# Designed miniproteins, single chains, continued (5), part 38

Each design is a single chain, and the fold is of that chain. pLDDT is the mean over its residues in the fold that is shown.

## One batch from the design tools (miniprotein)

Design m17305
Fold by ESMFold2-Fast:
Order: C-alpha cells, then sequence, then structure tokens
Structure m17305 (fold): chain A 70 residues (1-70)
C-alpha cells in the first residue's frame, strides 16, 4: 500500500541526500533509478497526484545535482 510507497520514497530520498553530500554520481544515479521505478509503479496503480508530484520534484532535484557533477 501507500506505506510501502513511502518506504521506497524514503530510500530514494536518502540515496539522493547521500549522493549530494558525498558528491557521488553513482548514488545519485541509483536514487534516480529508484525514484523513476516508484513513479512508474504509482502511475500504473492510480496513486494520488500528490505522490506523483513529490516524485517528480525529487527527480528534478536529482537531475540538477547530476548536471552539476558533469
Amino acid sequence: GLEEAYERFKEAEELYEKGVKEKDKELLEKAKEKAQELLELLQRNGAPQEWLDKLEKLLKKIEEELKKLE
């Protein structure tokens, strides 16, 4: 259910935070992969727009940090 989605979101967010702090491109790419997988799953299952918005915002933040490390 949504609790499992929340756990997966937290995992992606933690990978993002660690990747930013450590300037680790691999951690940021892993965060992006997990966030994209969760977004796709939630879109297929008709999750609330609020969840889709949160994931899209996280993905934009990850993309911006990846761009800085290029």
Scores: mean pLDDT 83

Design m17306
Fold by ESMFold2-Fast:
Structure m17306 (fold): chain A 64 residues (1-64)
Amino acid sequence: LDGDGFFDENDVKAIEDAIAGKSKLTEKQAKMADVDLDGKIDKKDLEFLKKSFDPDGDGREKLP
């Protein structure tokens, strides 16, 4: 999950919606979301994904 184009912010949103019960993940998306391999997709899996996927080291260093 290095932003190679296999996992995007759209996937994060889809996982969040699935956790909220608004949508369903495909089997392959469920595999990507199940980081713990515990057969369950929960907020903790989402947090692990966000930790691995550094959301663009941001531009906090906005030069003057």
Scores: mean pLDDT 62

Design m17307
Fold by ESMFold2-Fast:
Structure m17307 (fold): chain A 95 residues (1-95)
Amino acid sequence: MEELRERLEEFALRKIKEVLRIWFIPEERKKKQEELKKTYGLDDLVEGLKKKIEDELQTRFGLPPEEAEALAQAIVDLDIARIEEVIREVVERRR
């Protein structure tokens, strides 16, 4: 259980850093918008980021769509308290 929590926390931290870079660096934002539009057909940067994070959570951690969406939303919102809450719920459901 601690291994899953640690891996999810590390993932969330990496994605928070990516979101912050996109927010503060216009060139990275433009590249990410172009990538997400080509991959998902989404014009909205936030929706595209959420979809990519959801896909990674499902593929890498085996999270069901509902849990992946909740964590991805918290990450793109930079809601640290919600990120911790969702990770706790995910880990507790597997205990």
Scores: mean pLDDT 81

Design m17308
Fold by ESMFold2-Fast:
Structure m17308 (fold): chain A 76 residues (1-76)
Amino acid sequence: FEKHLALGEEALKNKDYLSAGNHYIQAGNEAFAQKKYEEAARLFQKGADAFKLAKNTSGALLAQENAELAKRLAEK
């Protein structure tokens, strides 16, 4: 997930918010697959924030729900 995290941060610096959101979601999915739920929750939250800046409401809502799911799993 580190590669997509770096790409997301680069896109965010360039104000490419849609690309940043997509990269953060990919990083979150990879962390989630590795059962790194705390990291996945943070990455999905970054994706949701980026999608809000991109005015992608549906992407932001889905990313927020995935962040909440990962956070609940991290607490177990």
Scores: mean pLDDT 84

Design m17309
Fold by ESMFold2-Fast:
Structure m17309 (fold): chain A 66 residues (1-66)
Amino acid sequence: NAMAEAQRQADLDKMGELAAKFQKRVEEIKATITDPAQRDAEIRKLVEEFAKELGIKAPKLSAPAA
């Protein structure tokens, strides 16, 4: 019980930290890049980076590139 609760809290804390970091990086990209297509590309890269940092494996369906 206590261990499962501690793990859940740790996961939530990590998600919160990553969410805040992600939000700040998105705002930075929006402030720096005015082109919506380039902005989209940078945000997609950021999402991929944060997913890797969190240790989440997303299913790869369309691009076989690493």
Scores: mean pLDDT 69

Design m17310
Fold by ESMFold2-Fast:
Structure m17310 (fold): chain A 85 residues (1-85)
Amino acid sequence: MTVEEEIKEAIEAALGETVTLAGKTYTIKTEEDVYALMKEVAEGNIKLIENDPENKEENLKKFIELAEKFKDEELKKKAEELLKE
């Protein structure tokens, strides 16, 4: 399962549920809550991808596309910065 695919499945599974990530608890009930959870999960996965140099470029490009879909300029900039070394 790809990181992006796992994020999507986690978001879909978390609708109406409480999810604990990185020591924080989130309650998912609205579209905004789904977006916020996705942003935090994607930021965590970007850090994990940073530790996998062989797939770093491909995975970061996918996160840029995901950030653009939700109009998250901050996440997009972070992913682009990681692509630049």
Scores: mean pLDDT 59

Design m17311
Fold by ESMFold2-Fast:
Structure m17311 (fold): chain A 65 residues (1-65)
Amino acid sequence: MEEAEELINRFSNEIARQMLLAIVHQIKILDPSMLPEAIEILRKTSDEFEAYEQLHKLLLELLRK
């Protein structure tokens, strides 16, 4: 989680940072083993809204299992 928080702090939009923190926490609660993939999405994505879209797709996949 600390690594995810540091990556999210790189984004300038405060609302986007709160949304990204919330979705990463939801992914961790549903499946902690998917946290490294969530961190990888944050690390590779330079746009906060693109990061959110990719994390949201991951969250939906976890909810379908």
Scores: mean pLDDT 81

Design m17312
Fold by ESMFold2-Fast:
Structure m17312 (fold): chain A 85 residues (1-85)
Amino acid sequence: SRDDIIARARKIQARAQEIFRRLQQLEGREAALLMFRALTIGSEAHFIIYVVENNPNADLAKLRADVDNSERMLDELEAEVDRLL
């Protein structure tokens, strides 16, 4: 459902923000690149929410696939951050 996609995308935004916060404790190029990845994932989740809320003809199957992909990317990023911290 639309509500499910929005709820999952909001969780992605919250997780991306938390990863960004954890990385702020670190200095250097590697931390900066991981922070940019977190910002990118969060921004893509925000775009998904915007499309679901504003486009009645939105391709919900594609948006679910985009959410699934964002969750996978976020899981990979979180694992990399956990190895660094």
Scores: mean pLDDT 89

Design m17313
Fold by ESMFold2-Fast:
Structure m17313 (fold): chain A 75 residues (1-75)
Amino acid sequence: RKPVVVDPAADPEYRAGEAALAAGDLAAARAHYGAVLRRQPAYPPALRGLADVAEREGRPAEAEPLYAEADRAAP
C-alpha cells in the first residue's frame, strides 16, 4: 500500500462521485469530485471524473483543460 498522501475525505468523496456518475446523477458527481479536488487539486482520477461530468453536461470546453491537468498530473 502507498503512504497516505490523499486526504481521507478524498476517498469517500471520490467514491461517492464515482457512484453518482455511474448512476447518471451528474450534479452529485460534480459536487463530490469538486470536493475531492478542493483537498487534492492534482488528484488525476478526480480531475478526470470532473472532466467527464462536464462533458456529459454538454460543456466540453470546460472538460478539456481538466483532462489536460489529469494527464499532466499522471505522467
Scores: mean pLDDT 72

Design m17314
Fold by ESMFold2-Fast:
Structure m17314 (fold): chain A 58 residues (1-58)
Amino acid sequence: AAEVARTLLEILASDTGAHPVAVLKGLVRGHPHPEVAAAVFAARDVAELRERLEALLR
């Protein structure tokens, strides 16, 4: 979980596109991990997504 969450945080930090949350939701559908998927799909915005992914690193 932590390694996947770290990779998604790096993508989020480098993605300057209009819909970064939608992009990460698409990636998670292709490579499902239950904890990461729950965090990504529960997030309403970039700030919440970042906090949820950072929690998985602990």
Scores: mean pLDDT 70

Design m17315
Fold by ESMFold2-Fast:
Structure m17315 (fold): chain A 90 residues (1-90)
Amino acid sequence: KVKELLEKALKILEEVSGHGSVAYHIDKFKELIENGGSVEEALKLVEEAIDDLRVFEHLYSRFAPDLAEKYRKAIEELEKIRDELVKLLS
């Protein structure tokens, strides 16, 4: 169920929404939830969010380890959602 997985991803992103690029991802997820999109579109958005959060997790690991851990947990949760979306494609 694509919409349910997107709603889970949105909730995860809202928990780490302190950065402007995360707000961009939140907006994209909201749009796809509202309009209904393909599994491929959902997977692309989840993968883009994961890639962006990995950059911040790596960056903040030196300066804000608590914030880096928050991003790492969000990435792990999004990776589980990615895996569920991949199952829907096969």
Scores: mean pLDDT 81

Design m17316
Fold by ESMFold2-Fast:
Structure m17316 (fold): chain A 87 residues (1-87)
Amino acid sequence: MEEARLTHQFQWELARRVEDIVRQADAQGWSVDQLRQRILAATVDLVAASPNAALKARMNAMSDDQRVEWAMATALLFRTLEEAEKK
């Protein structure tokens, strides 16, 4: 139960970080590859800072592409939930 809260907090922080990176990419005209590389770096940094050992083990089993895909999916999910709550 505490692990679930830590996971939710991590996912929320990741979603916010990805949203900020996407906004910066649009403003600065970054390529898709540059955007993906920034998302990967942010995901790795957040995982490294996390106290959640299970999350670290799961992420270490993923490829770089899988990490980016998971981060983007997490951001999309949280944005969709936010939009649903507004309505």
Scores: mean pLDDT 76

Design m17317
Fold by ESMFold2-Fast:
Structure m17317 (fold): chain A 68 residues (1-68)
Amino acid sequence: SREEIRRQFEHIRAHLRSRGASAEEIIAAIRAAGETLVADYRARGDEETAEMVREITEEIIAEIRAEA
């Protein structure tokens, strides 16, 4: 689900933030995770979920940029 995908990215964000990672480092990690998930869903023929992952990835990146 959208919520489950978002939860995975929020866990990455929270973990890196707790380690003192910069906004740029967190954005790079989330983008990489998002790209991997998009590729995985596309390989299965699940284009709808791949697009959802792309959308959530950019949404979270925008939130992080707003904090910086």
Scores: mean pLDDT 85

Design m17318
Fold by ESMFold2-Fast:
Structure m17318 (fold): chain A 94 residues (1-94)
Amino acid sequence: SMEEELVEEIEKLVLSTMTTVAHRYARGEVSRAEALAEIEATLEEVKKLLSKIKDEKYKKLVQEMVISALEALRKEGVISEEEYERLVAEVKSF
């Protein structure tokens, strides 16, 4: 379906962007503040794309996938526990 294709588009966007941010942060190419800004910008794009999805099942799937990506960033030390909790609350509000 068109919504399934949109979910796949969001998944590719999130995984690609979050992986790139984690890699650049690990290499010292971006500050923590710059990494956080890129994460927040990605979440804003996810929110825009989610507004086109009407099925709650796909919305929940996207939210769970994004939260999993944020958890990986927290475990890698890219974001703090406090930043993680704030961003998760934001994603749950989408």
Scores: mean pLDDT 86

Design m17319
Fold by ESMFold2-Fast:
Structure m17319 (fold): chain A 93 residues (1-93)
Amino acid sequence: DATVNVTVNAAAGDSGTLTVVVLGPDGRPVGSATVTVTEGGTANVTITLAGAASGAYTVLVLGADGETVVGSATVNVTAGGTANATVTTGEAN
């Protein structure tokens, strides 16, 4: 199994429980977790990807509504390895 360590930097106005979703190279969800953030704070969450192949994965952070994408990042994953991703919410780039 691969592991993705996600660091979420919350913008002002983004607080509460956010959903982190990892999409495989095919764009299909392969893992998810929730993380609790405070406005302007940083939170960390670890997502395990069972049977993940090596490739480029997309990390999406959904707002407290569970629907709105408030941030995203691309991460390179190696099968059985550990990858690190940082997502900043609510800010351009």
Scores: mean pLDDT 77

Design m17320
Fold by ESMFold2-Fast:
Structure m17320 (fold): chain A 66 residues (1-66)
Amino acid sequence: MEKEKLYEKLFERELKHRDEVLGPLTPEQIEKIREKFKEFYKKNPLDVETLKKILDAWEEAEKAQK
């Protein structure tokens, strides 16, 4: 799996979590979150193993709720 695909999955999880916590997100809020997400990972790049570990933890949490 490409590293870029793992970042996309991580971003989708971030949006889902914020939508659940804050209620329905506006397009303006989504763009701001996307911008901060990209800026953060540009400054703090993660390796594939770290990305997988984070995504696995979130996937397990989601499955536990369903």
Scores: mean pLDDT 74

Design m17321
Fold by ESMFold2-Fast:
Structure m17321 (fold): chain A 96 residues (1-96)
Amino acid sequence: MSVREQAAEVLGAVAKGSPEYAERLRDELERYKEETGGILDVRVIQLPSGASVVIVLTRTEADGEEVLELLRSMKDLVTAVARLLNGDAVWDLAES
């Protein structure tokens, strides 16, 4: 519900220092959200090392696999890891 409204702002944090990637990632995830309604929440936690932990919550596991595949297709994505199941599903984005 309220978590969907935070997605665009949170995506900007994932690509800190790279506004182009932040906007592209935001556009793709917002499109998926509007077309399927599969995304409930996107959160980013920044670590002192400069790394980020990204948590993406979806309605179903299938929606999650689609989102994860979409994010992996974006080679320019800043690496982040989230491993906790929080509601429907959570994905890890792990690439440097």
Scores: mean pLDDT 49

Design m17322
Fold by ESMFold2-Fast:
Structure m17322 (fold): chain A 79 residues (1-79)
Amino acid sequence: MLADPVMDPATAAANAVQAAEGSLDKARELLKQGKKPSEIATYEVAARLNAVAAFLLTGDKAPLERISARVRELRKEAE
């Protein structure tokens, strides 16, 4: 694994959750600006991947479920 040995899993997971939240905030910003669904989808995918990484590092599914719910709501707003 390419894990940094000086970063513990909890810290790495917290960073991944922050990245996921940031990607969703950017996706919502782009949606408000009327950007194409494909541009918004890029940030949705980034958010989901970071949420999965956090889950794999800690076994805590709460951030993954929260991010997945936010992605579903964003998709409803975009369509």
Scores: mean pLDDT 78

Design m17323
Fold by ESMFold2-Fast:
Structure m17323 (fold): chain A 66 residues (1-66)
Amino acid sequence: KKVEIIAKFPSEEAARKAAGELLKIEGVISATIISDTELKVIVEEEAKEEAVKVLEEHGGEVEVIE
């Protein structure tokens, strides 16, 4: 089962760095830049907590959409 996550960052650089780190996580399906400071992340349910942690570590304000 897949989970959708939206994250808003303080800068484009922070968003891009977060996207790169997310793709290293097992169970992250995609990380898409939807604006200069916003990512849409699709993950497996089991990877949700790890993905949120990475997003928050890079300054992301995270909203989880199932």
Scores: mean pLDDT 81

Design m17324
Fold by ESMFold2-Fast:
Structure m17324 (fold): chain A 104 residues (1-104)
Amino acid sequence: GLREELEKLEAELEELEEQFKKAVKKLFEALDAGDKEKAEEALKELEEIEEKLEELKKKLEELLEKAEEAGDEELAARVRELLLRVEELIGLIRIVIAVAKIVL
């Protein structure tokens, strides 16, 4: 059902949030050490996380439409909360990548 679909997408987001934290830590440690190769590796990881978040966003938008069509306002509200979290994380990743590319 729609609730089980939401639970799977929420778990995917939680995994991507943890991957983001690890990639950011790796990036900052590499930049502090002057390790350009590790910094580039961490940037690629962030770009891959962004791509996965864009796909997750599409799935959540589809689930939101289904929840709204079903009149399930509780489910729709939960999907909107996850969409906000995904959009905020995408925005943060883009800022981190942009700043890191300026620093070299």
Scores: mean pLDDT 90

Design m17325
Fold by ESMFold2-Fast:
Structure m17325 (fold): chain A 81 residues (1-81)
Amino acid sequence: KVVEAKVTAEVADPNAPVLKVTATIVVDGQSALSSGEVEKTGSETLEVTVKDALTGNELKLTVKIVDGKAYKVETTQKVEL
């Protein structure tokens, strides 16, 4: 079955050479923390993969960094159970 996952994610230090991303994933009112790492590149947008502990699915998040500032990620993704 397909369910909706609400994801919010933040970068701890946007100037680190490896960006640490902490994600909060909410599915049907249950929440879990997940984390991922991505190497900083010259791109304004970086894709990081986090594992959803509630469903076991991998979620891909797009992190935006502009002028040394990381923007908070808020997204809704459909995941299959």
Scores: mean pLDDT 75

Design m17326
Fold by ESMFold2-Fast:
Structure m17326 (fold): chain A 85 residues (1-85)
Amino acid sequence: SPVDRTLKEAEELIERLRELKPKLSPEDQDFVDSQIDYLQRLMDDLRTAVSQGDTARADNLVRYTRGFIGDLKRVLDYLEDQVKK
């Protein structure tokens, strides 16, 4: 389902961010922590909407969360490139 795919992509992104985090500056580590916390809240809201049968809210949260994941992946790619140099 779109919900299951979105939750899986979010979890995979959180794992990548956690693996990268120790290689970053303290400021970038705090940034990564805040992004992980926000993404986890979106995942929890999505699970809640699904459990309540709120299909309209679940659909909106899937679209919003996918957009956020896309933006955060670009930031992750940038941070990974900085660590390699």
Scores: mean pLDDT 87

Design m17327
Fold by ESMFold2-Fast:
Structure m17327 (fold): chain A 68 residues (1-68)
Amino acid sequence: MKATAKILAIRGPSGVVLGKYSILDENGNLLDEGELAAPSVEALEAAVRERALKYADEVELETHVLDT
């Protein structure tokens, strides 16, 4: 099964990233969602990908980054 992880990453002035994520199946059904703080966008993406891989064998990340 393929899952899409949609990530909204908000990068603060200190460089800490607050991420909101939604993990959806190929039909758009919500499998998981949450919020996660990470030291970088890359760390955030890695953590969300690991979560998505618990639900699916194929994962696509869609990351939108907002700098403040």
Scores: mean pLDDT 83

Design m17328
Fold by ESMFold2-Fast:
Structure m17328 (fold): chain A 88 residues (1-88)
Amino acid sequence: SSQQIPVRIRLLDGSSISTSGLLIQLSDSQYLLRIRMPDAVQRGQRIRIRISFQDGSSSIYDAIAQDVNLLRIRGSSPPSSVDIDILP
């Protein structure tokens, strides 16, 4: 019931880091996403997380970067990818 999904992190200088997140299915409409932040992202940075779903929909979450970010996701379609923007 767990799988890796692609995560792309865009830094303030415009560069990008590709990594992966661990997606755990809790129910037919609930998921837990675990992302280990790379060293280039410092704990305490404001971030914006966009979750893209297999049906083409998306959801946006504002968060604070931790060493590991845990996100509870609700959706009728499974998450397929994640885009994270580091905010100033």
Scores: mean pLDDT 88

Design m17329
Fold by ESMFold2-Fast:
Structure m17329 (fold): chain A 72 residues (1-72)
Amino acid sequence: SREAAVEAFARLLYQMDPNVDVSKLSREDLLTLAELVPDAEAREVVLEMLETEEGFRELQREVARRLKELRA
């Protein structure tokens, strides 16, 4: 699911850098990082979201929200 994919991606980013500011990451940066998502289904969903500008903006917003929750 989209929610599970966002969770997997946010956890990957948090593991690499707990202080990551996703607003500073380009779509190209997120594409590169998405390839590192271990779960194939979650990776495919994240990559699909990044195919459009709208999907990129939604992913960026949802991941930012989840990263804030992980830091709480």
Scores: mean pLDDT 85

Design m17330
Fold by ESMFold2-Fast:
Structure m17330 (fold): chain A 73 residues (1-73)
Amino acid sequence: MLRLTPEEAAEVERLIALYDSGAPEETVQRELDRLAARSPEIKALIDEMKKLGLTTREILGVLRALVEAQRRE
């Protein structure tokens, strides 16, 4: 299973909060692309989710689940 660094987990949580606060999808997508550019593992996961037809909201849901799973360890 993909493990996020503490920095990546914090960025995912900030991105989720940004999306939940009603930020434009363009802003959320830009931040998601920036995260993917810094982590080949996250990029691969996002690319696979896009191939499966997941929306930006669904992709953020998967990333949220990964962050939550890591906090339990």
Scores: mean pLDDT 77

Design m17331
Fold by ESMFold2-Fast:
Structure m17331 (fold): chain A 58 residues (1-58)
Amino acid sequence: APLDLRDVARAIRVAIKAGASPEAIQHAAETLAGRPLPPVSSVEEAKAWADELERQAA
């Protein structure tokens, strides 16, 4: 089955809430997606990205 982008978005939000670094968030998301993803340099960028992935997954 294809990867559910909502699960990736949820994992990003959980990592942000846990205080993970932007680099750690990017690595976790890339692992779940199984592919390189856009670089995340801030928590705000990670949050916006999670919102976009969830929107695309609808």
Scores: mean pLDDT 73

Design m17332
Fold by ESMFold2-Fast:
Structure m17332 (fold): chain A 95 residues (1-95)
Amino acid sequence: SSSLDRSRVKALTDEMSALAKEHGLDIPLSEIRRMAELAVRSGVDQDDFLEAVRKGAETKDIGKVASYFVGAILRAMGDSIPTRRAADGRLYPDF
């Protein structure tokens, strides 16, 4: 379902963006949206996913947060997602 998935992606993107902002992270909204879309498409439980992302943001060095977000996503989705290096030098999931 494209419409319901878009609604879920927006809600998850907004929550992840709020977490990033709360911790002073400069993660691009486009990358957050990509990660949210991947989580929704994989059928992962949103609460478990957000808890993993939050723990990654709270317990890691700020310069490494994007890599830790990727790590949280990979763990939530079974560690099979390729990663790419973005223009900011950080690692994000590759779609």
Scores: mean pLDDT 65

Design m17333
Fold by ESMFold2-Fast:
Structure m17333 (fold): chain A 87 residues (1-87)
Amino acid sequence: SLSPEEIAERAVKEAEKIAKENPDSKKILEIKDKELHDEYLALSEEGQEEARKKALELAKKTGDERVVKAVEFTFDMLEALKRMREA
């Protein structure tokens, strides 16, 4: 299984890739990496918080707001999905 740090690094790489592939998009981009989603959801609650924190720190270092928003949106979506499954 991927560590929180490995998940964070992969999330930022995928966000950079989708931003480059969608230069004309004004919409918030979503990381549609199913393996990344599954690995994140397999982490403990503490592991999920650490992965999200590290991913946002790495995304901010890219200087690309589209990358930051893609990372934020994707993890917000995964957190919402997890809460819906627990209801």
Scores: mean pLDDT 83

Design m17334
Fold by ESMFold2-Fast:
Structure m17334 (fold): chain A 77 residues (1-77)
Amino acid sequence: MSKEAEELLRQAEEALRAGNRDEARKLLAEAEKMIDSMTTIQKSRLMGLRAAASIEDDEEAHRMLETLEKSIKSMEA
């Protein structure tokens, strides 16, 4: 369950990096259905990715994703 959520979050991040915000929002909505099976790190990532997906400017969204990835990597360390 948490593994499937992680895969959806990873796909959403890839979609955002590619500028496919609508696809990312759809993937994040699917991940939200699994929120009860998520770890604290996965929930934090979901919230960050949703924030990035709400940004209309791709450059700002990419900066948000870079900050989020760095933050998540620090939490996993």
Scores: mean pLDDT 75

Design m17335
Fold by ESMFold2-Fast:
Structure m17335 (fold): chain A 87 residues (1-87)
Amino acid sequence: SEALEAGRATAGALEQGARIATRQAELDPEKAPEYYRRAYLMAQDGARALEEFARQSTDEADRAELLALAERAREIAREFRERYEAL
């Protein structure tokens, strides 16, 4: 489905963004708050988008995959929020 394709693309972008944010913070620690905050906000928005794609899906398997991707996005958001709040 189009929703599943969009969801997979969103999830892939969030995983890549998380890796990039972590590496950017390592290379430029002074900007770590900016990188972590941006990663957490993007993951939070991504989780909402994935939950919306799941609501729009009429296929049970597609919905289950989209919800699992949303949970992973929530995990990424929590991780980077914690890193941001610890600074």
Scores: mean pLDDT 90

Design m17336
Fold by ESMFold2-Fast:
Structure m17336 (fold): chain A 58 residues (1-58)
Amino acid sequence: AEEAALAAAGARGTAAYQAHKPLMDEINELIDKLMEEGKPVVEALGEAARALQQRLAA
């Protein structure tokens, strides 16, 4: 009963994530590409954050 309510709350959070999945997948692919190119993880994350801001502004 209590676990079912927590699972339902988790499912709602997952549904919100799924609605934004295409954008999140694009950002994850960019991070992977930058890391494959030898960028440090911190710099890759910085570039991904800037790309995300540009996508949201468009």
Scores: mean pLDDT 68

Design m17337
Fold by ESMFold2-Fast:
Structure m17337 (fold): chain A 88 residues (1-88)
Amino acid sequence: DEEKKELLEELERLIRAAAEALRAGDGAAAAELLRRAAELAEKLGDTETAKILRRLAEQAADESLSPLEREQLAALAAMVLSIAKLRF
């Protein structure tokens, strides 16, 4: 199951990068990374994780977010990754 393993590793990298971008205040970069992560979750057959990641991407793109709200989104993204890893 090489393909699934590689997709899961890429999903983890994208979500970690998105969390870093959120903490750095780069919501636009975080939104793009979360959208790419959602596409990988769809390929893995995890439609629920993909829906959550797309919603987080929309929130990350909101330039009116405070630093605290961006930190909360980063924490939520990390939690979503942890839950997704339990399914695989």
Scores: mean pLDDT 84

Design m17338
Fold by ESMFold2-Fast:
Order: C-alpha cells, then structure tokens, then sequence
Structure m17338 (fold): chain A 97 residues (1-97)
C-alpha cells in the first residue's frame, strides 16, 4: 500500500512544520510585545524631554525587535504554507485509497 505510506509520511512532515510554525508564532507574539513596549518607552521619554541617549537606546531596541519579528514572521509564513500543502497532498492521496 504505497499511497498509504506516502500519505502517512506527508502527515508526519506536516506535523513537524505545524510544530515549527507554533514556535515561530510564539516568538512573533513576544517580539511584537517587546517592540510595542520599547516604542512606548521611547515616546514617553520624548514627551517628557528625557535623555537623547536613553531615547536612542529604546529606539534601537525597538528596531532590533522589529527586525527579529519580521524574520520570525517569514519563517512562520513559510512553515504554515508548507504544512498546509503537505496536509492537502496527504488528503488527496488518502482519497485515492
């Protein structure tokens, strides 16, 4: 039963990508919270007439968080798409059984 074995293999691969996607989503959520926090801190300092050095510090932290968020989002989108494609192929093969 070659088709059944192929479907099972695709389902296992899909599960691996689903797990990777969940990890990436968790990272994205954390990085977005960090970005929002650092942007808020920078703005509060600007409004209060705070230190230019401290404002730049939080602006740089926000920039790093955004860059890491964009990277995590790219991985999330890639792995989510791959898992969906593998699931669809596995379902197609099972329908032929």
Amino acid sequence: EELRRKAEELERKAQDYENKSKIAKTAMDGLKKAYDLYEKKAQELRDAGGSDELIRFYEEKAKIAKENYDKAKTNYDKWEQKSQELRAEAERLRAEL
Scores: mean pLDDT 89

Design m17339
Fold by ESMFold2-Fast:
Structure m17339 (fold): chain A 69 residues (1-69)
Amino acid sequence: MDLSNLSEEELRLIIEQSLRAFDGIPSKEVKIRLAKEIYEYLLKQGVPESVLDLISEITGIPKEEILAE
């Protein structure tokens, strides 16, 4: 599915809905892994790299940690 034409508001809703399924995750490491998986998934769907800023904002995880290997 091509998500590149979605607005920032629509992308925010999709990401927030995905994260609601994981409310109460106690581990920072698990949250970082989830953020990486969401970012990689969105890139495969044609969403621009700027979505990293939105993921960082919603998850509270620094962009540097999401991009770390």
Scores: mean pLDDT 71

Design m17340
Fold by ESMFold2-Fast:
Structure m17340 (fold): chain A 60 residues (1-60)
Amino acid sequence: MEARKKLSEGLLEMNRILNETKDIKEIDQRMEEIIAKLPPEVKEQLEITRQVILARLKEE
């Protein structure tokens, strides 16, 4: 199982989204789409990461 590789790839895609847009709604939607396409083993970890990122953006 390539869970570590998929987790790294998901994190890189999420970081790419953050570099492309500052719109919280767009970031939320695009991250949700990426997470939805990943294996269950990494979904939970990336969803936690997404919620942390969104919380930080809302506090800025």
Scores: mean pLDDT 78

